# Designed miniproteins, single chains: the designs that were tried, part 90

Each design is a single chain, and the fold is of that chain. pLDDT is the mean over its residues in the fold that is shown.

## One batch from the design tools (miniprotein)

Design m3115
Fold by ESMFold2-Fast:
Structure m3115 (fold): chain A 86 residues (1-86)
Amino acid sequence: MDLEAVRKALSEAAPKIAEAVKQGRGDEASKVLLDLAKKLKQAGAPQSLVDSLLDAARAAGQGDVDEMYRHLGRADRAFQAAADAA
């Protein structure tokens, strides 16, 4: 996994997702999450992380903010497990 590419993609996506959710734009949050999942897959991220982001994107697109955040929590845990070298 290209850990720096993954960190950069997450850092760029996080404020965009938060802003889209704040504005009630679940479709925009879904698009950001789909783009993020694609970038993380290209960076060699674990399939569990990619799948969690795809599930979050689906929930966001359906307007289910609670389910989106549940999947983002799974994605964060998968990322921490893969990045845990400290």
Scores: mean pLDDT 83

Design m3116
Fold by ESMFold2-Fast:
Structure m3116 (fold): chain A 80 residues (1-80)
Amino acid sequence: MDIYDLSVEEEEELLARLGERMIAGELSEEDQQVLAALMTVREMEEEYGVSKREALERIAKLLGVSPETLRERYEELYES
């Protein structure tokens, strides 16, 4: 599924999943938000068949952060 076809309800569901993941850790709020975003990017690649670039762009837009920043953190945590 193309992530650009996401409805408002689907965007809200993604944000809710990010919020649940933030609650699960003892990280700072900012670190929890980034980690939850990166975990969601991984799921979107596998579940929706979208590219990592598209998943990062969409999640970055929802969080108001740069997709490049999320990409660098993704590589640091999962590809190092």
Scores: mean pLDDT 65

Design m3117
Fold by ESMFold2-Fast:
Structure m3117 (fold): chain A 87 residues (1-87)
Amino acid sequence: MSKEELLAEARANAAALEEKLIALGAKEELARRVAELALKALEALLAGDEEKAKELSKEGELAMIEALLSAGLISEEKARELKKEIE
């Protein structure tokens, strides 16, 4: 795929992820943040900025934990454990 096609597919996947998280009961702002950070991390990776991609990926993981917690899919104890692993 071209870089443009890959980014278009990634944007579609990010939108689908946001919609899926909202459907599972996550807060819209948290679901949007997860999708946004995932896309930004991929964009940084494709630009060759691995350090920025890694930072954005960690932020995305933290946002995902908050989204899952807001949906009631994980406990506060589990969220705390997962956040500790990410730092």
Scores: mean pLDDT 83

Design m3118
Fold by ESMFold2-Fast:
Structure m3118 (fold): chain A 68 residues (1-68)
Amino acid sequence: LSEEEIEEFLKEVKKLLSENLSKEELIAKLERLFKKYNIEISREKLEELLKKPEEELLESLRKLLLGY
């Protein structure tokens, strides 16, 4: 992924987090978003990320996509 694609992806994640969705709806939409960007992530890992504050979640995703 390019830096531009990573920023767009994170922007879409932030938008989903702001929608006050149920946990199940949020997970389903995030899984669809990950698939759109060809990002492989397990549901278990995604659930662990969702336990973090928004800022830490977004930073963890940025590092994952940059290969850190």
Scores: mean pLDDT 79

Design m3119
Fold by ESMFold2-Fast:
Structure m3119 (fold): chain A 79 residues (1-79)
Amino acid sequence: SPATQANLREGLRWAKELIEEMEKDISSISLFELLITSSTLYFNLRVAERHPELLSPEEQAEIREGYERAERLRKEKLS
C-alpha cells in the first residue's frame, strides 16, 4: 500500500540520518540508538524482500547498505 511504502521510506531516511551522525562522531549516539537503527533497517529489508512491489531493487540495495554500515559502526563502538 502507499502508506506501507511511505513508512518504509521514512524508516530508511531516519536510519540514514542517524548513521551519518554516528559516522561524524561515534560518541554522540548511544549503542541503544544504533541497535534501534539496525533493527529498523533489518525489518524494512525483510518487508521489502517479501513485498518487492513496495520498493525497487535499488531501494532494497540501499537498505542493505545502510544495515551493513550500522552493523560496522556497532562493532566499532563495542570494541
Scores: mean pLDDT 76

Design m3120
Fold by ESMFold2-Fast:
Formats: sequence, structure tokens, C-alpha cells
Structure m3120 (fold): chain A 87 residues (1-87)
Amino acid sequence: MSKEEKLIELVEETIRRLREELGEAARGAVTQLRSFAHELRLMKEQGKTMSKEQIEKALNAIIASVKDPRAREILEEMKERMLEVAE
């Protein structure tokens, strides 16, 4: 599995987890993550990957926009895992 595929999988897994644990309370976080996953897919189709710095910046912006404390916690866990993959 490529780095790009692993990053997309982590985002999709996190979307599933957010919906299962929080339902409608995670709507904002899920919408932001769907947009992020779409961007990662477009880059992969072009044979490109997002840098660790770009991933960190994008995720920090998403986390800052999310109001639910549990959703923020789940997003911080995803960020840690994604930054490990991006190395």
C-alpha cells in the first residue's frame, strides 16, 4: 500500500469512527475530513503526495474548526498516526 493510500485509509477510518461514536455531533468534522480525503485522492491520481508539513497544517486547521471535544480528541489521534505515515 502506498503512503497516499495509507493516509486516505486513516481519514476514512476516522470518518467511520466519528459517525459511530458521535453521529450528528461529528457532522462538521466529517464534512472537513471528506474534503481532505478528496484532496488526497486527487493528489494520488496525479502521482503526488502531500508533505508532512502540508498534512500537519491542514489537520491543525480542521481541528481548530471543530467544536466537539471528543471529535477534537479523535482528530488529534488521527493527526499523530498520519504524521507517522508521512515520515
Scores: mean pLDDT 85

Design m3121
Fold by ESMFold2-Fast:
Structure m3121 (fold): chain A 65 residues (1-65)
Amino acid sequence: SARRLVLLAALELHMQGHKTVSKGQLIEAAIKLGLPKSAATRVVSEVFREVGKRRVSLDELEAVL
């Protein structure tokens, strides 16, 4: 699912040393994992709206995904 690919993108960024990620970074990483740009933009924008922050941690993403 799109949400699963977004979570996998967040996990990869976390493993690369990113303690928090921006909306743009997460969209780019999800596209790189094969999610279409429209789906990546929609799902990631929804998640960032739910968290209410400009940068989010993996734990915050796991709570809403």
Scores: mean pLDDT 85

Design m3122
Fold by ESMFold2-Fast:
Structure m3122 (fold): chain A 73 residues (1-73)
Amino acid sequence: SQRAAEEAARKAKLDEEIDEGMRLIERGVDFVAEVSRAIRDGDRETLRRHLERYREMGAPQEQIDRLEAAIAA
């Protein structure tokens, strides 16, 4: 069904974005600055979903704390 296809597409996009974020973390770049900009201009709920997935994938606690602070502001 179209609904199932849309759900699968959204999941695939989210997984791709999370993988990119994890690559930035692994390279030691400050991706929090980019995410903070997205929070200002974007959907905080989507960003909270990214944060939850980063936790599940074992992202560094420092990056998680900074993202939580940015989303809460």
Scores: mean pLDDT 67

Design m3123
Fold by ESMFold2-Fast:
Structure m3123 (fold): chain A 90 residues (1-90)
Amino acid sequence: MKEVTIELRENGEVVGRLTLVIEGDKAIIKALWVKPEYRGKGYGLKLLREGKEKAEALGVKEIEFKVDLSNKAALRAYERAGFEVKEVEL
């Protein structure tokens, strides 16, 4: 098990962060955060795409996420990044 963190920066500050937990050939999205004033600008989608590419480079074949299914904006960002919405462990 290994945690991988991806950060995005604008004007010298961290504006977004994604944390993945790698378990064999599976990765779990533990946390996805975008600074409120930077939301709606595609940073979440960029983080998810970079996370997917990095996980796949590490031999990951399946990516899962812990997300509240009522959060439609997060689900839409995951789907646009190429993640399949599977059963979520809460």
Scores: mean pLDDT 70

Design m3124
Fold by ESMFold2-Fast:
Order: C-alpha cells, then sequence, then structure tokens
Structure m3124 (fold): chain A 86 residues (1-86)
C-alpha cells in the first residue's frame, strides 16, 4: 500500500488564507491544491473545512464546501447548511 502523509489542520488553515487572497491567481491555485489534497485530510483538517464553509468570505466558504464534497457528501451537506444559516 502507498503511504500518504496526512494533511494537517494547520496546512488547511494556511491554504484557506491563500484562498482569501485578492490575487486571483493565488486564490485559484490555493483552491486547486485544497481540492487535490482533500482525500489526505485528517479529521482535524475536516473540522477546519466545516468551520471555513461558514466563512463570511464567499470564496473561502465555496472552496471549503467543494473540498468537503470531494471527501464526503454528508459533510458537505452539513457545511452547506451551516453556511446558509450564517
Amino acid sequence: PIVFPPVSAEDVRRLLEEVASEDNRVATAAETVLLLMAPAFDEEAKEVLIEAAASEDERVAEAALRALRFISPELAEEAERRREEA
């Protein structure tokens, strides 16, 4: 079996900060990296994504929701509800 190093909550928080960048190139690259790394996220990283989906920054919220949807549709639904309630 191939061993993948887990992506930590700290790594995810950093990527989300880059998604909030005013530079569209930086933000788009961060969104892409976040999505590609999504299967390697640990449980704490997933919690950060759920919280980020409720972000006031629409781009951050959408990026977090997309990553969660790629990992688990159930987590994405929960995060989407959180975003709509906020």
Scores: mean pLDDT 76

Design m3125
Fold by ESMFold2-Fast:
Structure m3125 (fold): chain A 99 residues (1-99)
Amino acid sequence: NKAKELIEKAEEYLKKAEEALKKGNIEEAQKYIQEAVAYLTVAEALLKRELTDEQIEEIYNAILESLKETSKKLTKEQVQEIIERLKKSLEELKKKLEK
C-alpha cells in the first residue's frame, strides 16, 4: 500500500525533526519538517485518487521544492508548534488506514 508507505516516511522524518530540534539544530529540523509535509500531502492525495508512481514522485518533488522556496527561517518555538500539529495530522491519517 503506497499510502501507508508514504505515511511511514512522513513519521520517520517527523522523528528526525524532533531529534534535530532536541540537539538545537533548527535548520535541520525545518528541512525534516518540509520532507514530512511533502510525504503527508502526497499520501492525502493518493487516498483521494489513484496515482501512478510517476505522479507520486512529481507531486512529492513539486511540494518539496515549493516548501524550500517559500520557507523562511523559523524560530525554535515555531518549529516545535509545527511538529506537534504534524504529529496530530499523521495520527489522523493513520487512523483512516486502520479498518
Scores: mean pLDDT 78

Design m3126
Fold by ESMFold2-Fast:
Structure m3126 (fold): chain A 76 residues (1-76)
Amino acid sequence: MLSIEETLDRLADRLAKQIAEEAIKRGYSLEEVREMARESARTLARVMFPDLSEEQIERFAERTEELAVKYYEELK
């Protein structure tokens, strides 16, 4: 069984790749990628893990944003 931290890290990586690929396909700016990553991560975390603290949700959103930016820069 994966820890919650490992589960969130895997979800952040997968979500970040999806957002970066979609952003390149649609011609989104880096600023739009950052916003999409944060909002998508917050929404996903709240739906899948309603017992997460706001601190845990924001950490997940920050990690997803960092990874999405990395993938976006690598793909462009």
Scores: mean pLDDT 84

Design m3127
Fold by ESMFold2-Fast:
Structure m3127 (fold): chain A 75 residues (1-75)
Amino acid sequence: MEVERIGENEALLTIRAPSEEAQQKIIKALLELSKNSKAELLIFATPDNVIIVRVKSEDLEAALKEIREALEKAL
């Protein structure tokens, strides 16, 4: 997972999945996280098994930790 901070409260994440099945599992995990998180997640899937996530949160470090933990549980 690559993290690019684009603002004080905003980051762009690039996640390269090893397969289409892994990409689907990651997207599902991120969608479930977005329902229960205080952070705003915008999720984009690309043809190359890449997932781009735009995260906005007042506590960006906590939001990034939640995303990392969700990805570890999904994989």
Scores: mean pLDDT 81

Design m3128
Fold by ESMFold2-Fast:
Structure m3128 (fold): chain A 81 residues (1-81)
Amino acid sequence: MMSREELEEFLREVGEEVKRELAKEHPEIPESHLEAAARSAVRYALEELERNPGAYSKEEVREFVRAFARHAVALLLSSLA
């Protein structure tokens, strides 16, 4: 099983991947907002994994971060008015 430190490193990598994907999809959105969305998604994933240890695969965690970050971007777009 991954240690907590390995999990945090893995989530950091996933967060950077998702931020990169979002920057390509939404070049009009400031990087600071994309970074905030990715960080929020990573934090949410950490909280879920701490609440339910071993319930999620690495791929499911990646899906959670991607889905949450994209949802956060949608909320940001409505808030940037």
Scores: mean pLDDT 77

Design m3129
Fold by ESMFold2-Fast:
Structure m3129 (fold): chain A 84 residues (1-84)
Amino acid sequence: SARQAALDAVVRATREAIEAAKNGDYEKAIKHVQAMRDAATALGAEEEAQRHADRMIEAIKNGDLDGVSEAAAELVNAAQRAAE
């Protein structure tokens, strides 16, 4: 379904964003955060997706890997709730 495809896209982009951030590839990490935000928005989580994506990008810029993982988990949770 379109909802399942969007949820799978959020989960996939989340893993790619965290991986890129851990590798110090912040440009790639931010690109994946934008993909997560777009997929979560397609599921109806626009406001939460924007807030958590902004937090994740800020954590990436600060090299805060714990903050990246925390914001990513919140964005995935918001997408999962919207997909229900």
Scores: mean pLDDT 85

Design m3130
Fold by ESMFold2-Fast:
Structure m3130 (fold): chain A 70 residues (1-70)
Amino acid sequence: SMPYIASDEELMEIQRELLEWAEREGITNGLAISTALFYAMMEMTQSGEPVSKEEALERGKEVLRRLEKE
């Protein structure tokens, strides 16, 4: 199995946090939200240098903001 530094609870928390943030920002683009979620989860689980939940969440928010400004 691939080594994971993030726990299942942390992965669930980042999904919830990012979805709640998107709802508060009025973001309704499901593809943008899904892309940001995928990016955040990849940052938490990537081999070598996975980031913390807090850093992954901020990176996910950045991706979502960028996609919404298109």
Scores: mean pLDDT 71

Design m3131
Fold by ESMFold2-Fast:
Structure m3131 (fold): chain A 68 residues (1-68)
Amino acid sequence: SLETLRDIFRRASDLIEQSAADKLSLGETLKKVLEAIRELSRRHDVPEDVERELMEKARRLAQDVLSR
């Protein structure tokens, strides 16, 4: 559902932001977030285009944090 996708992204963005103080841990956090998005998308039959969009948003957020 749309609410499930919103919750997934909210948790992902929180984890990425929390790792912002340690740039070295950010890469590991992003990897775990992307793995979680893939697993949750598989369990909830999320379309591939939506899964790709969520992963893109997570990567973009990590890039924004790295640019700070």
Scores: mean pLDDT 70

Design m3132
Fold by ESMFold2-Fast:
Structure m3132 (fold): chain A 64 residues (1-64)
Amino acid sequence: SIEELLDQAVAQSSTTREHPAASAAGVRLLVVASLLEGKDVPIEETPENAAVVEAARKIAEELR
């Protein structure tokens, strides 16, 4: 149900605050998946996330 999906989203948000390293890994995997599908990077390329985006691009190129 929609309520269960909302509860899951809240739980993920709480986990992100508790485990920032796990959140960063999840973002990296999302970017890699998007690049492998031939889509644009799904997040804004800022100085704060530039390293994560570059690592994701390198991984996507390795998996081609």
Scores: mean pLDDT 60

Design m3133
Fold by ESMFold2-Fast:
Structure m3133 (fold): chain A 65 residues (1-65)
Amino acid sequence: ASGRELARGLVRLAGKGPDDLLTAEEVRGIGDLLASLGAEEAARRVRELADAHPTATAGEVVEAA
């Protein structure tokens, strides 16, 4: 699966729809899970999103991945 498909699965498991807000800590957690699944480039992009913004939507996290 692509990093974006994995990110979409992870936000769904967290019970988040595309417009739901995540904290920077939650976004970093998704990045860490992506890295553990071998999606290293997607993990890096998602972590960069967390570093740039205090909050992001689940849709923005998926788009970044």
Scores: mean pLDDT 85

Design m3134
Fold by ESMFold2-Fast:
Structure m3134 (fold): chain A 68 residues (1-68)
Amino acid sequence: MPENFLGTVEEVDSEAGIAKVKLEKEVKVGDKVIVGDTLGEVIEVEGDYALVKVEVGKAKVGDKVYKA
């Protein structure tokens, strides 16, 4: 749903299973999110960006991120 939109993936470390998300809304470490079609967890927040742990190979640059 549009109200649950958090941001967009700008960078992916596919080997580590980490996506860097440009945030449009506030999130906290430990928050569960949906990155494209994959469940992820916020592991770090730095200003307007979050690092999200996802399953390896599942996140892509340009994926939309929503509240789980």
Scores: mean pLDDT 80

Design m3135
Fold by ESMFold2-Fast:
Structure m3135 (fold): chain A 61 residues (1-61)
Amino acid sequence: SDLTDELEKLSIELETLMLTASPEQQAAVAARLAQMKANKYSLEQMVAEMRKIVQQLKAQI
C-alpha cells in the first residue's frame, strides 16, 4: 500500500538522520519508537508519528 511505501521511505530517512543525531536526540527517537511498538500503532499512526520524528530532527541544529 501507499502507506507501507511511505513508512519505508521515512525509515530510511530517519536512519540517515540518526547518523549525525546527538545521543539525546537518539534517546528521544528510541523512546518514541518504543511507545509506537508498545501501543501497537496502526500503519497510518506509524506513518504520522515517523513523519513528525523526521521533521523534528531536521528542524534541530
Scores: mean pLDDT 81

Design m3136
Fold by ESMFold2-Fast:
Structure m3136 (fold): chain A 84 residues (1-84)
Amino acid sequence: SSIVEALQKREEELLAAEAEANRLIAAGREKEAYRLVADTVRRVAEEEGREALVLLVEGAVAALVEGDEEKAKELYEKALKLYE
């Protein structure tokens, strides 16, 4: 499937993001690590048409990186509606 092929092509990108995120966490740069992982996952999810996952990732960034709980809640609620 095209989705499997896209994931295989992005395996190196995801592994590189994981390695860099682990380095950032070890350096006490947790918010930068969260954003890096989130941006990578969001891009893959967008390419796969996984709209609910894109919104969940954006919600996690809003909560963990931006500290915007209201924005996170709105994004999570929008994502849940896509599963229903």
Scores: mean pLDDT 78

Design m3137
Fold by ESMFold2-Fast:
Structure m3137 (fold): chain A 75 residues (1-75)
Amino acid sequence: SYKGDLIELLLRYPKELKKEDIEKIIKKFNGEIVFWDQENGLAIIVLPKSADLKELEKELKKLGVEILGRREWSE
């Protein structure tokens, strides 16, 4: 449940990377893709603040995914 604290990440991904490849990683961290732009290689994801963001960032970097921005939300 995302009741409470969320983190929103703006991502840039390689155009060759498929949505399913990122979704597999995001779901392991109880996150969700809320925006996907295949043309420009941009995505927005949300996940709980309790998620291991360091491990998420590490897995995303292995796929060539860059974090462009971060926002924190509260209830």
Scores: mean pLDDT 80

Design m3138
Fold by ESMFold2-Fast:
Structure m3138 (fold): chain A 99 residues (1-99)
Amino acid sequence: SAAAEAARRRAAALEYLARAREHLDQAKKFYEEGNLEEAKEHLGEAGKYAIAAASLVGDDLAERVAAQVEEAARLMENPEEAIRKMEETLREVEAAVRA
């Protein structure tokens, strides 16, 4: 049924969002340790999972999230700001998935 398909898509989106949060938490830990290279790698993975989750909600959200992830990547000379932007992006995706 369409309802069962929508439920499966929501479950998959929540799983991708959980993976994004795991990578964001790793990025924060590596940043606190002074390991900026590992922090950047995990922030990039968080972005990929955020886009995957957004894509299961809709194309418009996926485009906005991709733009926000690209902006966070450009802010990697200021990792604290990049991490903050990724946190905001994940909150937006979570709100959309739960709506």
Scores: mean pLDDT 86

Design m3139
Fold by ESMFold2-Fast:
Structure m3139 (fold): chain A 62 residues (1-62)
Amino acid sequence: SMEELKELLDYYLERIDYDEARFPSAFGLFVGVLKSEGIHLSLAEEQELLKYGLKRIEEAKA
């Protein structure tokens, strides 16, 4: 589900300490790991997860 994907993405965000500069590489790794497990995201799902990640990073700032 999308909720489970967001929870998994949170794990990657925590590992980069919510640093926006590190997000593109962390997101690439996240998508790559999912693909290695046979999980292929649609463009719409990737866009939703990208927006979610950026929102979480913004919320973690002051």
Scores: mean pLDDT 86

Design m3140
Fold by ESMFold2-Fast:
Structure m3140 (fold): chain A 97 residues (1-97)
Amino acid sequence: SAAEAEELRAKVAAAKTLQDFVDVAAEVLARRKGLVPTPAEREEALRIAERMLEMVKQGAPVDELEEFAREALARGRGGELGLLAAQFYLEKQRAAA
């Protein structure tokens, strides 16, 4: 809904650390998929998000980013959570530019 989209935007705007973005992503996955990430999945998500954001910052080719995303998704929930967290981080950075 529009209210849910506004609430998500507010939470993304308030997020400061990569952990905050993982927390927002975890809430979204819980709401949409009934998915409650484990501590191990959250730790993997932080590593995946950090690596994806580093690759983006270094100007990695789109094909390399897509391959990394496919490999992360193949590892399961932690990978999906990490990619979603990185997506929200990048959306906030684009909105601030």
Scores: mean pLDDT 84

Design m3141
Fold by ESMFold2-Fast:
Structure m3141 (fold): chain A 61 residues (1-61)
Amino acid sequence: SSKIPSPIGFTFEDVVASDEVVQAVINGDWDKLVEMGYDVFVNGKKSTEIKAGDLVTLKKK
């Protein structure tokens, strides 16, 4: 079965959290966050391949 991974932690760097950003994170819609002009980092590396237990950092481009 396909499961959406839940990150163990999430941080915002140089961005203001909005309801749209928060909903995209909750939904696991990382492509939406990229379209909104954010870079997604997984365990310190730029990526959208996320698995349960990863730390995710969101930075504005």
Scores: mean pLDDT 66

Design m3142
Fold by ESMFold2-Fast:
Structure m3142 (fold): chain A 59 residues (1-59)
Amino acid sequence: MDAEALAREAGRASQAGDDAAARRLGAKWYEAAGQPATVALNAPDGDAAAMAGAVYGLS
């Protein structure tokens, strides 16, 4: 699964209130995203929307 797809799925899970799925998908996105993941390491836990914004903003 690519980083963009992981970010989208994490965002959807968060909006649906599935915090467990959002965290798991966010963790996989950290692993897959590389440079964006480095920025996200300083973000609060569960900040999947901010991480998705970083991925889209770096395109």
Scores: mean pLDDT 58

Design m3143
Fold by ESMFold2-Fast:
Structure m3143 (fold): chain A 79 residues (1-79)
Amino acid sequence: AAAAQVEALRDAMTAVARAAYAPEEAERVARLLDEAAAIAIRAAEAGGGDAKLSPEEAALLEEAAALAREAAARVAAAA
């Protein structure tokens, strides 16, 4: 089930963000990851490979991906 997998990934990335950032920034990143997960779930359920994203939705998914990579790099640097 795509929705459950996206939710699990969102939860994992949110945990990484909370380890990488100060609490206020971690909560901002968590909100963005939650919005990105909702868009990904909707797109997957709407049409699979034929699902269309608005430019705003695509940009938000790219921002969430960039923040997730930055959070992972910060955790790796702290270890």
Scores: mean pLDDT 73

Design m3144
Fold by ESMFold2-Fast:
Structure m3144 (fold): chain A 70 residues (1-70)
Amino acid sequence: MKEEYKEIILETLKEQYALAKEAGTAPDEATVEANLEKIRKYLDEEMSLEELEELAKKAREARAALEAAL
């Protein structure tokens, strides 16, 4: 289930970057890719399964809040 939680977190971040791009507030594409790669590595190497589960839960909540704000 570690991969599932990592994907939830990364998909939420990609969604936020896509919305920022539409609003004209996103960093350049190279910066976005570099940030996503750093986060992916951190999630893979430094976080436990329990930490990933909690972060994925918060990411889902953040997505719901963002959708409600639109």
Scores: mean pLDDT 75

Design m3145
Fold by ESMFold2-Fast:
Structure m3145 (fold): chain A 94 residues (1-94)
Amino acid sequence: MSLTEKIAKGLEEVYQILKDMLEKKTPLEEIVSFVEWFVRMLEHLLKTEPEIPEEVKELLREFIERAREAVRNKDIETFVELTEETVKKIKELA
């Protein structure tokens, strides 16, 4: 798999975890903590992986910014939708 494909797969796995957390009625504070951890992981990835294509980096930066806004508003539904949208866009570049 290319690095872009690995990133898309990782985001898809996060999307499935979020769906499972919502189905299990996981407390909002636990979902927010998971999302905040994931956003920090993506920021670290962008700083440490120079081989990520610029188009993918741009999509991830936009995702991080919008994800932080959703987390500030505790808007998990918007975060789930954003994650699904970002997976689709990255897969188109893979």
Scores: mean pLDDT 81

Design m3146
Fold by ESMFold2-Fast:
Structure m3146 (fold): chain A 85 residues (1-85)
Amino acid sequence: MEKEVEEGVKQILENPEETAAALTRLLGRPVTINSKADAKAALEEYYEALKKKMEEGEKKGYKFDEETIKRLEEEYELLIKKLEE
């Protein structure tokens, strides 16, 4: 997990235009990455969108809504922490 997150952060910082294009496709709206702060903001938006969609799906049929959200939060926090380093 940590090693994969470190590689992800390096990819974001080394190829900001490619990362912006990928996040634009994922979020369905234009994204620009000119700094670590921009990357952080875009990832925050992406994880918030995922979290809300998971909550909607889980409320319709799943019993482990809290556990799924917790895992998403842990991954997100690790990514944000690495971007701040």
Scores: mean pLDDT 69

Design m3147
Fold by ESMFold2-Fast:
Structure m3147 (fold): chain A 72 residues (1-72)
Amino acid sequence: MAKELLEKALEAAKQGDYQKAIDLAREALRAGASMEEMNELSLEIAKQGYIDLAKEVQRMALEYESERERKE
């Protein structure tokens, strides 16, 4: 479930594993994570002091939603 992937992404961020946190957040988006859930993940990562990672998660979520708006 998307929620489990979001929890694992936060755990990876707390461990300083930048790449793993991004990969898990991306998998959560593919699994149907909402923008609200992605914003919560970004906020929690920022609380851990990883501001740049939090910004990247937010940008990735916004880009993913923008691509889904483009009907192909």
Scores: mean pLDDT 79

Design m3148
Fold by ESMFold2-Fast:
Structure m3148 (fold): chain A 55 residues (1-55)
Amino acid sequence: SAGVEELARRLGISPENAERIVAIVAEDPRFLPLVARESGLSVEEVRALVERALA
């Protein structure tokens, strides 16, 4: 999905690893701040990318 591809590109990881991050965040949104901090993205940006990946 476009959201997975964008997340993978922005984090510098594979699409497969981005899909795992999307699954983890979808299961527990408490991981959103951790992903945002590690990626240099805002929590709102990570949330938008995860929502786009799940659509």
Scores: mean pLDDT 82

Design m3149
Fold by ESMFold2-Fast:
Structure m3149 (fold): chain A 75 residues (1-75)
Amino acid sequence: MEVSFDEILKELRKLGLTDEAKARTVFQSLDTDGDGVLDEDALQAIRNALKEKGYDVGDETTAEDVARFILRQLR
């Protein structure tokens, strides 16, 4: 499964983010191959990081989970 930046932006907009350029910068640091989507390894790393911080996340990393992770990095 892959999560695209467009899907993450939709979730970020729901969370009140208006500065998409900052979100893109964080996304680019996670998107190591620059294809505009996060691979399974990146998604699993994000899921593990969220669980370590006490977030209740499911078996798969969703665009909503990635959006929450990115917002945390911007704070």
Scores: mean pLDDT 74

Design m3150
Fold by ESMFold2-Fast:
Structure m3150 (fold): chain A 112 residues (1-112)
Amino acid sequence: HMREEAREVIRRGLAEGLERAAEIAEAAGHDDLAAALRELAERARAGADPVEIVRQAAELLDLNDEEDLAALARYIEELTDVAEAEALGRALGELVAQTVAQRIAAERRAAA
């Protein structure tokens, strides 16, 4: 089904971004965060709801904005274009990785 194909490519992009975020966290000594991010990547690869994966990633990274999450959930539910879904998955995965990198950079600045 078209909607399930779109969700599958979103899950793929999310999993790739979550794994990259985990590598960044692990390199900085945040082993617990890296493990949690890898668990989310595994769940995404296993077919978990992409909205639930995004919600849990947002909670881990303290990015909980109910309006943004609700808008994203609706967008994902209505999405049937595979190319648009691929772009969204990539963008969400990159956002997670960048958020982890920015937090590590902020911690390093605070320690200096």
Scores: mean pLDDT 82

